Designed miniproteins, single chains, continued (3). Designs and how they scored, part 35

Each design is a single chain, and the fold is of that chain. pLDDT is the mean over its residues in the fold that is shown.

## One batch from the design tools (miniprotein)

Design m9195
Fold by ESMFold2-Fast:
Structure m9195 (fold): chain A 59 residues (1-59)
Amino acid sequence: SQADIARAISQETGLSESTARKIVELVEADPSISLRELAEQTGISVSTAGKAVEVYYQM
């Protein structure tokens, strides 16, 4: 579920669950979204966005 993926992202990256949920929503809406775009829309670093996307696709 989205909630389980968001929780996994939060635990692996240290981001809040609300930020992790927003990342899940953005990736689901546009699977081709760039790490720079994710970082800009969520206020996180590109490296953290990369880790979040890695967790998303491993679930």
Scores: mean pLDDT 85

Design m9196
Fold by ESMFold2-Fast:
Structure m9196 (fold): chain A 91 residues (1-91)
Amino acid sequence: DPAVQAVGEALLHAGKGLWYASKGDGEKAIKHFEEAIEHAEEARSAVPEEIEKAIEHLQKGIEKVKEGDYEGAVEHAEKAIAYLQQARNQL
């Protein structure tokens, strides 16, 4: 199932982005949040509401990293992961 695969990859990259943000590695955090957004968009047609909210939080996570607010980036990544998990539970 392409949507299950896409959500799984989005979850993997959101988790890596969270880990790098928690370590203060902004460059790698942004890279993985961007990868998570790309994969989440692949599942948008299957679970649009949850994917849209996950992408919004991943985008806010990127902005928090750019501001030097790594704690804020982690909070938004955690919310994105929760929405991605809800999306997967509907597939």
Scores: mean pLDDT 92

Design m9197
Fold by ESMFold2-Fast:
Structure m9197 (fold): chain A 59 residues (1-59)
Amino acid sequence: AALTPEEKNLLVQLANSHDGLKEALEGKNDEEKALEVKRILERNGATIEKAKELLEAVG
């Protein structure tokens, strides 16, 4: 399924807030970063809602 602009923005912010993800995804565009973060969340049984909570906890 396609990501909404809001979901894409949230996932890109999460990627840029995590040093390991920022380094691993260096040189990728925002869409590629968002999709990779979504895959990581899905592999861990997490939702986009959980990603928002994690981003709020880091900021």
Scores: mean pLDDT 72

Design m9198
Fold by ESMFold2-Fast:
Structure m9198 (fold): chain A 77 residues (1-77)
Amino acid sequence: KKEIEEARKKAVEYLRQLTRLVDPERADEWAEKASKASPEDIELAAGGAYFQSTPEARPLYEKAIEYAKKMKELEEK
């Protein structure tokens, strides 16, 4: 439970930083949605934000995906 919550918090944080580069006004809204979203939805959101960003945002995208996948792994146990 706590490990899943920690992974979600990190995924949301990196997604927030990524979306802030594309749409800073709505970055907090994306983060709030991600806090309740499935790992798959977080991955989709990160992919969409990265597609609209610059290649320099790749590390933030990769970390958001990494923690979203970790959430999925921890849920499957």
Scores: mean pLDDT 79

Design m9199
Fold by ESMFold2-Fast:
Structure m9199 (fold): chain A 65 residues (1-65)
Amino acid sequence: MEEEEVLRRPIPGLNYDLVVVENKETGEVTLLLEDRTTGERWELTSEEAIKVLEEWAERLKKEAE
């Protein structure tokens, strides 16, 4: 299937980017976690992506205090 990257956001403090790709034929959107060093990608559910971001935000808050 043909996938196109439509959004990319680096996760600060981690070697990972949150990547959103769209299937050009169907318009289906997939969330991926990409290792910035290796370029390897893992498909995430929306719930998994939200948990990763929430845990990162809590960790950053604790380190800043």
Scores: mean pLDDT 70

Design m9200
Fold by ESMFold2-Fast:
Structure m9200 (fold): chain A 70 residues (1-70)
Amino acid sequence: LPELPPGETLLAVALDDETAEVVVRVPPDQTVEQVRSAIEQAGGRVVEETETRVVALVPTANVPRLLRLL
């Protein structure tokens, strides 16, 4: 999985036209629960969670919506 560029909160890699794998950096002023809720609102599912990073599978069409929720 590519490392997140400095200043970015989201990196998305399209696996196909239907599914993207996304890596979200947890900001210091947010919780992993808030990031998880944003992913779920975008129709995604969390597959890996750490204190600083959340990895999820999200419908590719919903990646822009996830960006707006973060």
Scores: mean pLDDT 73

Design m9201
Fold by ESMFold2-Fast:
Structure m9201 (fold): chain A 85 residues (1-85)
Amino acid sequence: DKEKVRARYEELWARALALLREAGLPEEDLALLEEAFRLHLAGEQPSDELQERVEEIVAALPPELVARLQALVDEAAAEVDAELA
């Protein structure tokens, strides 16, 4: 179900944004990450400049925050797999 898969990824992103805001990321960095995520969901290629900025933002994140984001991704992937089965 394409709509269920999309809804799950949108829920994942909302939870990720909440964690990033709580961690004190600047709104401009949050906006760049959100734009990259929207392009990914639309099947569109982000610009090289946007991709480079996103990589810089992610590389600067605290390891504990990266671990929490990875846990959310793993949870969402498991839920998507369960809904597709």
Scores: mean pLDDT 76

Design m9202
Fold by ESMFold2-Fast:
Structure m9202 (fold): chain A 61 residues (1-61)
Amino acid sequence: SADEILAETRERLRALDVPEAHAAEVLRTVRDALADPSLSDQQKRLFAEALVARLARELAE
């Protein structure tokens, strides 16, 4: 599940053509959230999805 979320996030960032440095920072943030034992699997997925959606909105402008 965690590996799937990371792989999906990485592919989404590549599809959006996010600069490598920014993509690395987003992936680090997602990894930190995935490692947080206080977050549910649903919260982890929503967090990763929200970060990608925010970047997509910024890139669309």
Scores: mean pLDDT 78

Design m9203
Fold by ESMFold2-Fast:
Structure m9203 (fold): chain A 60 residues (1-60)
Amino acid sequence: MKHKFTLELLDGMGNIIAEVELETEEEEAELTLEVEVPPGTYRKVLKKDGKIIKGEKIEV
């Protein structure tokens, strides 16, 4: 069964400034997505099939 993982990069106001999608058969987020973090990125949000599963603050 395939799952759609979406990584959203948010600014300090909660605006999405970048988005990366990955489709995989993994049930758990064992995947590490390396994405270039744009200047002004405040938080990363990982979603699985539209559900937020992880949220991380970006180190500056």
Scores: mean pLDDT 67

Design m9204
Fold by ESMFold2-Fast:
Structure m9204 (fold): chain A 90 residues (1-90)
Amino acid sequence: SFSDIVKKINSYPTDVKVLAMTYIDGSVQKKTSPQDSDHIMDSMIVMSPDSMQDDLRRQKSIDQVLDTVRSYLSKDVQQLSDKGTQQILK
């Protein structure tokens, strides 16, 4: 359930950040957002393919999600590197 998802996110350590992605197929569904948890740094909506049988549209949706995740991972790696340098300089 949505409540179980929020509870699981809130159980993560304070330093863990979550990118919430919601897949919409034309039905109005509740979305996870930064307001639901301090762990959620952003939320993204991915449009479902017009047809579940359309492999090309499905692949484009997957690629969009992967590109977004990759961009956030790159930023986090750079922040960790900067923090490590400060620790060494103490």
Scores: mean pLDDT 53

Design m9205
Fold by ESMFold2-Fast:
Structure m9205 (fold): chain A 69 residues (1-69)
Amino acid sequence: ADDAFLEELVAQAEAVKRLYENGALSPEAAGNFYEKVAEQAESLGHTEVAEKFRELAKKAYEDAGLTDK
């Protein structure tokens, strides 16, 4: 159940990543989505997955100039 739910979240994250890479989605919007995925993964006890998505969110926010100092 948890793995299936994570797979669902990862599939959504891949869709967001594709939109972001094609310029159809802003870095801030991508970051917000990755942060939500990280929170969901952490609530399920998947801390390593949550950390990866938090890094993706942070990078997207930095690309947008939102967290760079």
Scores: mean pLDDT 75

Design m9206
Fold by ESMFold2-Fast:
Structure m9206 (fold): chain A 124 residues (1-124)
Amino acid sequence: PSAEELYAAARAALSEEVRRIIEELLEAIERGELTVEKLIEALERIPEEEAFHAGFVLMAEVARRLSDEELRRVVDLIIEAALANKSSLKARRFLLGVMAALGAMGLLELAQRVQRALNEIFNS
């Protein structure tokens, strides 16, 4: 499927509450106010069953809006938040969604960066 078809399916799988959480994160990103702590708080609010789709949608939205430098910064913050909660299946699923979105968009260097973090989590 196309990246756009995958995005539409992922967004349709999200509850209204999780869509609001993603909107809050996007607003923080646009203001340059995204922190590891805000990402951890957002992950705590997202249900485990929606974590993959939430990661996919957030990353797809971010990749369309940001410069390469800003996008790299956001990816690094997401990795740091997930590594802080590496025992969490939810954090792992969220990272898988982020990696899937980056891969679908052809952002292979960033997808490999997330894959390295996932390998560290799964091998720990």
Scores: mean pLDDT 85

Design m9207
Fold by ESMFold2-Fast:
Structure m9207 (fold): chain A 59 residues (1-59)
Amino acid sequence: DEKERREILNEFLEFESKPLDEQIAWLKEQGIDVEPSDTRLNIISKFNILIEKKRKEKK
């Protein structure tokens, strides 16, 4: 679905626009465990998993 892809891309771009500290804080607020050893790629991966989960739970 093109509309869903666009919404996911926009959410990703908004997340990427945040400083790393705010990205980590936002993920923790959503209940995602983030460790000091996590790389930038690990943080992005966790964001993608969270977005996928939210989409599935929205019906």
Scores: mean pLDDT 75

Design m9208
Fold by ESMFold2-Fast:
Formats: C-alpha cells, structure tokens, sequence
Structure m9208 (fold): chain A 68 residues (1-68)
C-alpha cells in the first residue's frame, strides 16, 4: 500500500498536469483546494479517513487525465 505522502505526491503530480491543460484548470484548482482542506483537518484520530478521501481524489485525477 502506498503511504499517505506517496498518495499526496501522486495527486500533486496529476493536478499539476491538469493545471497545464486549459480545459481542466478549474477542476484541478477545486481538487487542490479539497486536498489542502483535508490535510488541514487531519488529526491522528481521522488519519485513515483522510487517507481514504485522498485515494478518492487520486482516482478523480486519474479519470480526468484519461479524458483529457
């Protein structure tokens, strides 16, 4: 299983690719804000929940890259 840091790095990489494409820039900014909000809310008690939400965002980024 990838670590939380690895998942965040993969999301960042995918979002950066979406930001370079005019058609997906607005969605990429939304996804970045969602990641930032989740990381700011992270506590030891909700770490696993944050990780699951980051995995969902990673899947959304991958789906958008496939459609670009």
Amino acid sequence: MPSMDEVVDEIRRGVMQLLTHPETQDEARRLLQEVVDLLHRMTPENRDEVYEQLLKIKEQVKKLLEQS
Scores: mean pLDDT 81

Design m9209
Fold by ESMFold2-Fast:
Structure m9209 (fold): chain A 81 residues (1-81)
Amino acid sequence: SAEEIERLRAERVELGERFLELVREALRKGADSQTLSALVEEFGKLNAEFMEALRNGDVERAREALRRMEELIERLEKLVA
């Protein structure tokens, strides 16, 4: 539904904002730039998968991409702990 798609887009925006804040925190704490670059690239790939899933009306694939983005955020949170 249109409501479900808008909800998924909102969740993606929230995850993107959280990811960006964590990347900034990691940089401030002197985290390895190569490690951060790899995480940023992985997040970008998941975002591309999410956008493709929405274009194809594949809600389940879009949810899976969001779940993997959330797992990546958890990995980044542990890096800045």
Scores: mean pLDDT 88

Design m9210
Fold by ESMFold2-Fast:
Structure m9210 (fold): chain A 76 residues (1-76)
Amino acid sequence: SEVSREVGEKLREIGLALDVELVAEYLKKNPDATREQIMAKTRATQDVIDAVLKKDASLVKPVSKAVAEAIKEYLG
């Protein structure tokens, strides 16, 4: 059960990192996009959108290295 839970947490972390990439790429093509447009087009949560806009991985909970690396890679 613990291994299954840990795998689920890792998959969620990967999903959040991919959402960061998607939001960052959308903003690169649409720099004047509103939060509402970003959310509608990417389906990302507000926390992910805020993390990308502020370049702050700590806004996505739980805090993960995957999200921090994605923000650095796509926004640094």
Scores: mean pLDDT 81

Design m9211
Fold by ESMFold2-Fast:
Structure m9211 (fold): chain A 103 residues (1-103)
Amino acid sequence: SEEEQVAIAVRAIKPIYDALVAQGKSKSTACNDAVVTVNSLLQVLKDEGEDALFTKVGLVGSSLGLDVNTRKKLYLDLIELSKKVPSNERKKILVKACVELVK
């Protein structure tokens, strides 16, 4: 369902969003930047595969101050997002996830 797809997108965006808000970004800017980051990571998954995604999530997550468990969860949530949200629906679903997060 769309509600399930939005919930999956929220799980993937939230740790990046929370880190950016903690750094002093506005909620709107933090969510937009988190969506850009998620889309970049999904592109790595598409072009280079799951092992490359794991490496890139490690690098991005460490730069954001995310602990090892949060980075592992982000990796798994991104794989789930790639499987459950078709590429043609991702923009719509990620926008709805941002609306949910900035409430």
Scores: mean pLDDT 89

Design m9212
Fold by ESMFold2-Fast:
Order: sequence, then C-alpha cells, then structure tokens
Structure m9212 (fold): chain A 82 residues (1-82)
Amino acid sequence: DEKKELEKIKKMSEQMKKDAELSRKTYEELEKRSSESVSSYSAANIAKVSASTSEYLSDEEKARELRKKMEEAAREGLERLS
C-alpha cells in the first residue's frame, strides 16, 4: 500500500512540474504582450491576459504546496516501510 502511494506521488509530482512550466510560459507571454501594449494592444486586451495569468499563477502556487506536502508524506511512508 505504501509502495503504491509512493508511485502515485511520483506521478502527481511529474504532473505538477508540467503545470508549473505552463504557468511560467504564460507569465513570459504576458510580459511580451505587455511590452507590445504601447504599440498594438488595447487596455482591454491587457486586462484579459492579466486575468488568465492570475489563474495560472494560482495553479503554480498550488502545485508547489501540494508537491511539498506529498514529498513529506512520501518520506513518512518510506520510513514506515523501512
């Protein structure tokens, strides 16, 4: 059972890594669009991008916290198996 939990934690950890990468890419895109705003984007477009970025940043923070929690749980599980 602890072995299966460790495998699940590994899978979730990898997925969280991908989610974090997506969040970072979204942030970079926002910065690029912000720099273009003085030449091509309206305030409305900037507001839309900001809203989307907030969602992705929140996901990244959640993924980071969950990953820490899972790592701690995995350590305890492994010690119990030992």
Scores: mean pLDDT 62

Design m9213
Fold by ESMFold2-Fast:
Structure m9213 (fold): chain A 72 residues (1-72)
Amino acid sequence: MEELLKLVRELEEEWAKETDEEKQKERLLYIGALAHLLLGLPQEEILEQARKAGIETTKEEITKKVEELKAL
């Protein structure tokens, strides 16, 4: 789990550096989907984080990213 926490922190740091809206959204969805799959973070929390960051997303987009990652 220490490696997972390191990965999450690295992804959060990369997300903070991103200024392109599309890249910020991609990173948020990726980080959120990973947190959902690996830590059990509710999708509602991911939506709330997106809202706070000014990123427009939907529950359907989050679910799609989760399914994409599960296919790996």
Scores: mean pLDDT 73

Design m9214
Fold by ESMFold2-Fast:
Structure m9214 (fold): chain A 87 residues (1-87)
Amino acid sequence: MELVKETMKKLGVPEEMLPKILEIIKELEKLGLPFKDEYLEAIVLSLKLTGDVEEALLLTLQVLSRELKTEEEIRKAVYEAYEELLK
């Protein structure tokens, strides 16, 4: 929980979005992806860019499929995936 809030603050996401982040985590678990700390950067940034749980979930899944481990690589991958959605 604390790590989720710290990641939100770091990425400039308001605490009001916490329920949506938790919803994305639950949906990932249903898909056989149990929560890992490394997923937080992708989840939080995807939600920040899309504002929508379903779209954020799809971006997160695309980024996680690349098996990236650094926060910088994850952020770059989220922005790239989001730009592709806008085309």
Scores: mean pLDDT 78

Design m9215
Fold by ESMFold2-Fast:
Structure m9215 (fold): chain A 100 residues (1-100)
Amino acid sequence: SSETREELLKLLEEAIELLERVEEGDLSAIPEAIKVLKEAVELAKKAGDEETARRLQQLLDDAESLYEDAYVNKAPLETIQEKARRLKRALEELKEEIEK
């Protein structure tokens, strides 16, 4: 539905903004982005949009890997920022496709 699409786009915007904060060095935004992406995956699944749900699940998996790099492996900040930038770009591309 158009309402579900609007809710999904809002969640994607929130995830993009959180990843921008990670690019600025705010690592606390990583677990928040994971939470928002989990909500986006569930919303896409409930809507029956299996393709979008699958793509969002992959982006969620990438965000969880980013969390592990930041909080478990203590990777260099530059590495975390680079990975956040790539994840943000992928979310922006997905958002553009859903809007069309």
Scores: mean pLDDT 89

Design m9216
Fold by ESMFold2-Fast:
Structure m9216 (fold): chain A 93 residues (1-93)
Amino acid sequence: SEIEEEIKSLINEIVDVIEGLLNTSDGKKRQELGTKLVELSMKLKEIILNEDAEDLFLKIVKEIMEKSPKEVAIMLESRTRALLGAVEMLKKG
């Protein structure tokens, strides 16, 4: 579906940012990548909330993590837990 494609696109962009962060020691580049990570995470959160797409998101992120290098998968798992926590809080109150 179009929502599945949008979620996949955003998660793949997050993976690219994570790979960038893991492969650079440049402080300026790390700040730029950190800002992009926040922006992408906020967009993904909005889609999950607006479309009630939590289960679809979990399916897609698990598939991407299985295909990712170990260090990328670890960071993606950590970011996934933070994102889901934020989604749950916003749905509850």
Scores: mean pLDDT 86

Design m9217
Fold by ESMFold2-Fast:
Structure m9217 (fold): chain A 97 residues (1-97)
Amino acid sequence: EISRLLKEAIEFLKKALAEKDKEEQKKYLSEALQNIVKAIVLIKNGEKITEEDLRLMEEVIKLLDELIKKYEEEGDEHSVEALKKVKEELLEILKKI
């Protein structure tokens, strides 16, 4: 389930990066963040992390960095803060092992 949530998050993050309509872009971001948060909750509740899950988390972090840069350039501080918080939680998970 973790790998499925992370794969869905990756697809939504890619759509957010490509989308030019602000409302649609924010919907894709919301979906991506919901899937990432669900994956983090499962991990914190003791669900086993696979090697594929680790690779997918690294890809999510890369896409989050691209979105953070984009929103920093646009002056969207609220989106930058939300993305940074989720990125920090994923980095903490990766550091545990």
Scores: mean pLDDT 84

Design m9218
Fold by ESMFold2-Fast:
Structure m9218 (fold): chain A 79 residues (1-79)
Amino acid sequence: MPSLEELLQELKANVATMSPAELRELIRQIHERMLEEKYPEPIPVPAPDASEAEIREHLAHLVAVVENYLKLPRVPVPE
């Protein structure tokens, strides 16, 4: 299965051109990856009847959440 980073790259590249069904599938895959990684907070998923605009807004927010998770608040500590 694709990694969170791969799913994030696919989202960022294609969010404007994807159908609602494709966007929902990416959200589902990201949600499953976040659960496997034991992300501490539940990731809201868009309602089955959410509009395309609501799905896109949700994805923009989700991209930020996933990027923050992948980068974590960990940086190499200088001496």
Scores: mean pLDDT 68

Design m9219
Fold by ESMFold2-Fast:
Structure m9219 (fold): chain A 80 residues (1-80)
Amino acid sequence: SPLEEMIEKLKKVDINNAEEVKKVLSEATKLLLEIEEDPLTKEGIKEFHEELIKLIEQKKYELVKEGIEVLIDALEKLLK
């Protein structure tokens, strides 16, 4: 399942590797945007991704980790 593979990637990402985190976050965001049908929720997903990229650039790793946990929760809810 693409959702299960994405959850596994998010759980295993090296939070201190900015390029790896950005790549995995972009993949998760694209997957969520493909599944989501509501335009307002799609805009929220895009805004959330932009905020996480800013946190990575600022080296706020604890907040980036919290954001990854939010993405994992969102993807796990889609598996139900």
Scores: mean pLDDT 85

Design m9220
Fold by ESMFold2-Fast:
Structure m9220 (fold): chain A 68 residues (1-68)
Amino acid sequence: SKEQQIKQLERQYLLQLLHLMADGTDRLIAARQKGASDAELDAIVAETRAQAAQLKQQYQEQLAALQA
């Protein structure tokens, strides 16, 4: 059903978002251990935020398609 597809889509989105946040955290830890500058760390944060925004946009587009 559409309701089951919507629930599955939401679950997949949330799991992907959590995985992305974990990956971003690991990248920050690895960069810090290698002596990255604050500017380099800020760039990793900005990239992770951009990827999260893209994920949300993709989720919203897929949700809209299912509700049409």
Scores: mean pLDDT 88

Design m9221
Fold by ESMFold2-Fast:
Parts: structure tokens; sequence; C-alpha cells
Structure m9221 (fold): chain A 55 residues (1-55)
């Protein structure tokens, strides 16, 4: 359903955000730009959408 898709996209965003934050804490010299961060999140959203279409 569309509601399930939206929920999974939101959960995916939070997971990516947590992962990037953890990476930045462990490797402060490898800071990801805001543009790169947004691109990663969008790629993940697309991946989740494709997976939900297959199920």
Amino acid sequence: SMEELKKRIEEGREAVDRGLAAHERAHPDRVISEEQREAIIKQHETFVEQKLKEE
C-alpha cells in the first residue's frame, strides 16, 4: 500500500541518517557534503520503492 511505502521510505531515511552520523563520528576527516548526503538518501528511497514494487 502507499501508506506502507511511505513508512518504509521514512524508516530508510532515518536508518541512512543514523549510519552517516555514526560514520562521521568514527571518521570525522571523511565528512560527507549535504549534497552527497541528499543523493545517498534519494538512492535509498528509490531502492525501497523498487523493492516494494517487486513484493
Scores: mean pLDDT 72

Design m9222
Fold by ESMFold2-Fast:
Structure m9222 (fold): chain A 61 residues (1-61)
Amino acid sequence: LARKTVIDMIRVGKIWDIESLYAYSAGRAARDLGATEEQVVEAAREAGADDSTIKALLEGY
């Protein structure tokens, strides 16, 4: 996945429509594609993610 694509998917919350959303895996994918921790947090907050989801994203990052 391209860095922009994974961040955009987190930001718009489209992955929330998928039962198989894994916040941990999304955070790891964002890091592997060169996204910053700040970009991941900002995108998750824009999607309306709660603190537990943001924590899981950062644990995977």
Scores: mean pLDDT 66

Design m9223
Fold by ESMFold2-Fast:
Structure m9223 (fold): chain A 105 residues (1-105)
Amino acid sequence: DANRQKLLLDAERSRASAEAAEKMRKLFEEGVKGSPDEGLKKAKEAANLLGSKKGRDSVIDRVEEAYKKGPEELKKELERLLSQSYTAYSINKIGYEFSLELAEK
């Protein structure tokens, strides 16, 4: 069934996206708990896991701008990115489970 093959491919894409988001979540979590310098480094490492150049550049630019404004602004940006990475993980995990359920039915 061609439809089943497509659902399995969609599941695999969602799984890969969830894994990337979980790795980013861990890096941002470490960044929030660390020093401002560590937070900047961890955020840049997380940005490099993004597949799109626009996404990477956007995250790096925002984190560097927050770093220049001071520790409190950097912490807020890292907490925002942590929240976004957790949301991305949850959405992609749900997408993976939903695609698998549809493929099995």
Scores: mean pLDDT 82

Design m9224
Fold by ESMFold2-Fast:
Structure m9224 (fold): chain A 61 residues (1-61)
Amino acid sequence: SLEEEMRELVQLALEKKGVTPEELRRMLDSFQAFNAEHSTPLVEVMIRVIQEKLAELEREG
């Protein structure tokens, strides 16, 4: 699914590209602001995936 593919990409970005949880949080804020002005299914999926990943990272430490 698109959600699964995006989840894998976010995990890869954290592992390989050195994207930090703080950077993901900033990205989430940006996507949420964009979604308020121009809602698309892709942006909604990205917001959901980033929220889920941040919640996982918060639980783990």
Scores: mean pLDDT 76

Design m9225
Fold by ESMFold2-Fast:
Structure m9225 (fold): chain A 88 residues (1-88)
Amino acid sequence: SVPLLTPEQRKEVAKILREAAKKAREIGDTETASILENLADRVEKEPMEAGVVVLALAVLYVSDKNAGREETAKIIEEALKKVEEIAA
């Protein structure tokens, strides 16, 4: 079975995602910021597997990188690394 994040891990992950959303908004990427804020709300309120969050961030990273949004992709990469550290 894939392990669920604990309630404490969900709070930490949601905090990481909200900080990433704030950074994305500061550089003018309101679409990515909104996606990250939505994901943070879901992580905080719902049972969540670490793998689901990691996959969502990885998909968003590839999408932003392919769109030429290098600054946003870097923000997502940093968030992804932090989430993987919480899940370890």
Scores: mean pLDDT 87

Design m9226
Fold by ESMFold2-Fast:
Structure m9226 (fold): chain A 60 residues (1-60)
Amino acid sequence: MLEELKKKKEEAEKKVKELAGDESMPIYNQGMLALADGDEELLKAFKEYVEAEKALKKAE
């Protein structure tokens, strides 16, 4: 359902923002910084966000 996909995307976005500690930076930039810093937890959260976004776009 679209609502479930939207919720997953929102939850993944919140996890990325909480782990990165910067709400002003674009999500994709935060993912790139996680890769550069070796932040495995932030990378996992970012990957979940990308997968949720892709699933939501396909469902539309």
Scores: mean pLDDT 73

Design m9227
Fold by ESMFold2-Fast:
Structure m9227 (fold): chain A 113 residues (1-113)
Amino acid sequence: MEEYKEEAGELARELLREAGIRDPALLERAEEEARAITEELLKANPEASEEQRRQYAVASALIAAARTLASTHGADDAEVAALAGALMEIAQRALEGQISAEEALAEARELLA
């Protein structure tokens, strides 16, 4: 459990830095949120496979990053809103098992480049 929580938190910070977020308080909040979401998903799914646990960690990181991006720029930045929406769609596909954790992370990194 802790290993996947740490991975999710680190990924959320990394994705936000790639998106240009440098505020330490926002990075810490996203890390804590990604860890919390990962813990809830793992507790709800105790028989999850290793791949499903990785999908939960990656999806949690994407959700935390998307929510942080949406909260920093509000409604006036359509580009940031579109990016946050795209990250949420990737997270949803990973949670539904439509794409692997590796595929979800690759798509997210391509969006942030």
Scores: mean pLDDT 85

Design m9228
Fold by ESMFold2-Fast:
Structure m9228 (fold): chain A 92 residues (1-92)
Amino acid sequence: SEEEFNKVLDKVEEKIKEDESLSEEAKEELIKFLEFLKSLPMEERVPVLEAWLDSIDASDELKEKLTNALKNIDEEELYEALKEFAKKYLEK
């Protein structure tokens, strides 16, 4: 359900906020994007994520990890993939 999907996104945001290895700027960008996804119909969230990752020339491996984590609504995989994304594309 949308409520269950949004609860997973909220838990991922909480984990990001508590992650001392991420810069404040990286946390802000990730949270902003997750809040944007929550504003979209469930069916649009994966296509929008794919388009966003394409726009920043993210690696095919990372695109697959993030897309699969979001499609499966996997809290832990989504958190880990977003952290990897931030370290490669948002940190310095």
Scores: mean pLDDT 83

Design m9229
Fold by ESMFold2-Fast:
Structure m9229 (fold): chain A 82 residues (1-82)
Amino acid sequence: SIKEQLEEEFKKAGIELPKETLDLLAKAVENKDDDLYALLIEKIRIEIALKNPEKYGLNEEDIKELEEELEKLEKEIEELKK
């Protein structure tokens, strides 16, 4: 299963993805939707950084900018799901 392969790859990188995110990534791969896949990967990167801001040297301004970028990505993902 594509979903199982994606879950294993992210686990090897130390990343545990939510079920909803894995489902969307698997659908993007199955449908060859490169645009949706790219947006989902960027969302995952931002969410990881926001969970551990000290690890990535993020200050309050950096966190705010990433939160605003995440909101924009979520809107773009919703548009592509239509």
Scores: mean pLDDT 81

Design m9230
Fold by ESMFold2-Fast:
Parts: sequence; structure tokens; C-alpha cells
Structure m9230 (fold): chain A 81 residues (1-81)
Amino acid sequence: SEEIVELAERALELAEEALRIAREARTREEVLEAQILIGMAQLVIGVARLLGRKLGDDSARELLERAEELIAEAEEVLRRL
């Protein structure tokens, strides 16, 4: 459905921004901002997956997988700081 795809696109945008901030982070505030964006992206992914399961709709699968890959990369970047 369009709604699930829109949620997945939003999750991807949040994950991309989290990774960008994580890579540029120099302060505790920037690290916290990246962590908040990771949490927001994870929540949106969770909602999109729950709706996908209830509706039997996998149209957002690739977008959600990409968002999770970017979250994992952002978390790795933050761990190396």
C-alpha cells in the first residue's frame, strides 16, 4: 500500500540522516542526535512491518531492508567514536 511505502521512505530518510550525522559527529550532542534519529527510524520500520504483516503487503520490503542497513552502519560508526 502507498501508506506502508511512505512509512518505509520516511524510515530510509531518517536512517540516511542518522548515518550522515554519525559520520560527522564531534560532540556529545551530535552523537545524541544520531542516536535519536536511529531510534525514530527503528520505530517507523517497526510500524511499517507490523502493517505489512497485518495486510499481507511486502511492497516496502527492499526500502525497509535498506533503512536497516544504514542504521547498522550508523551504529557501527558511533561505536568507533
Scores: mean pLDDT 89

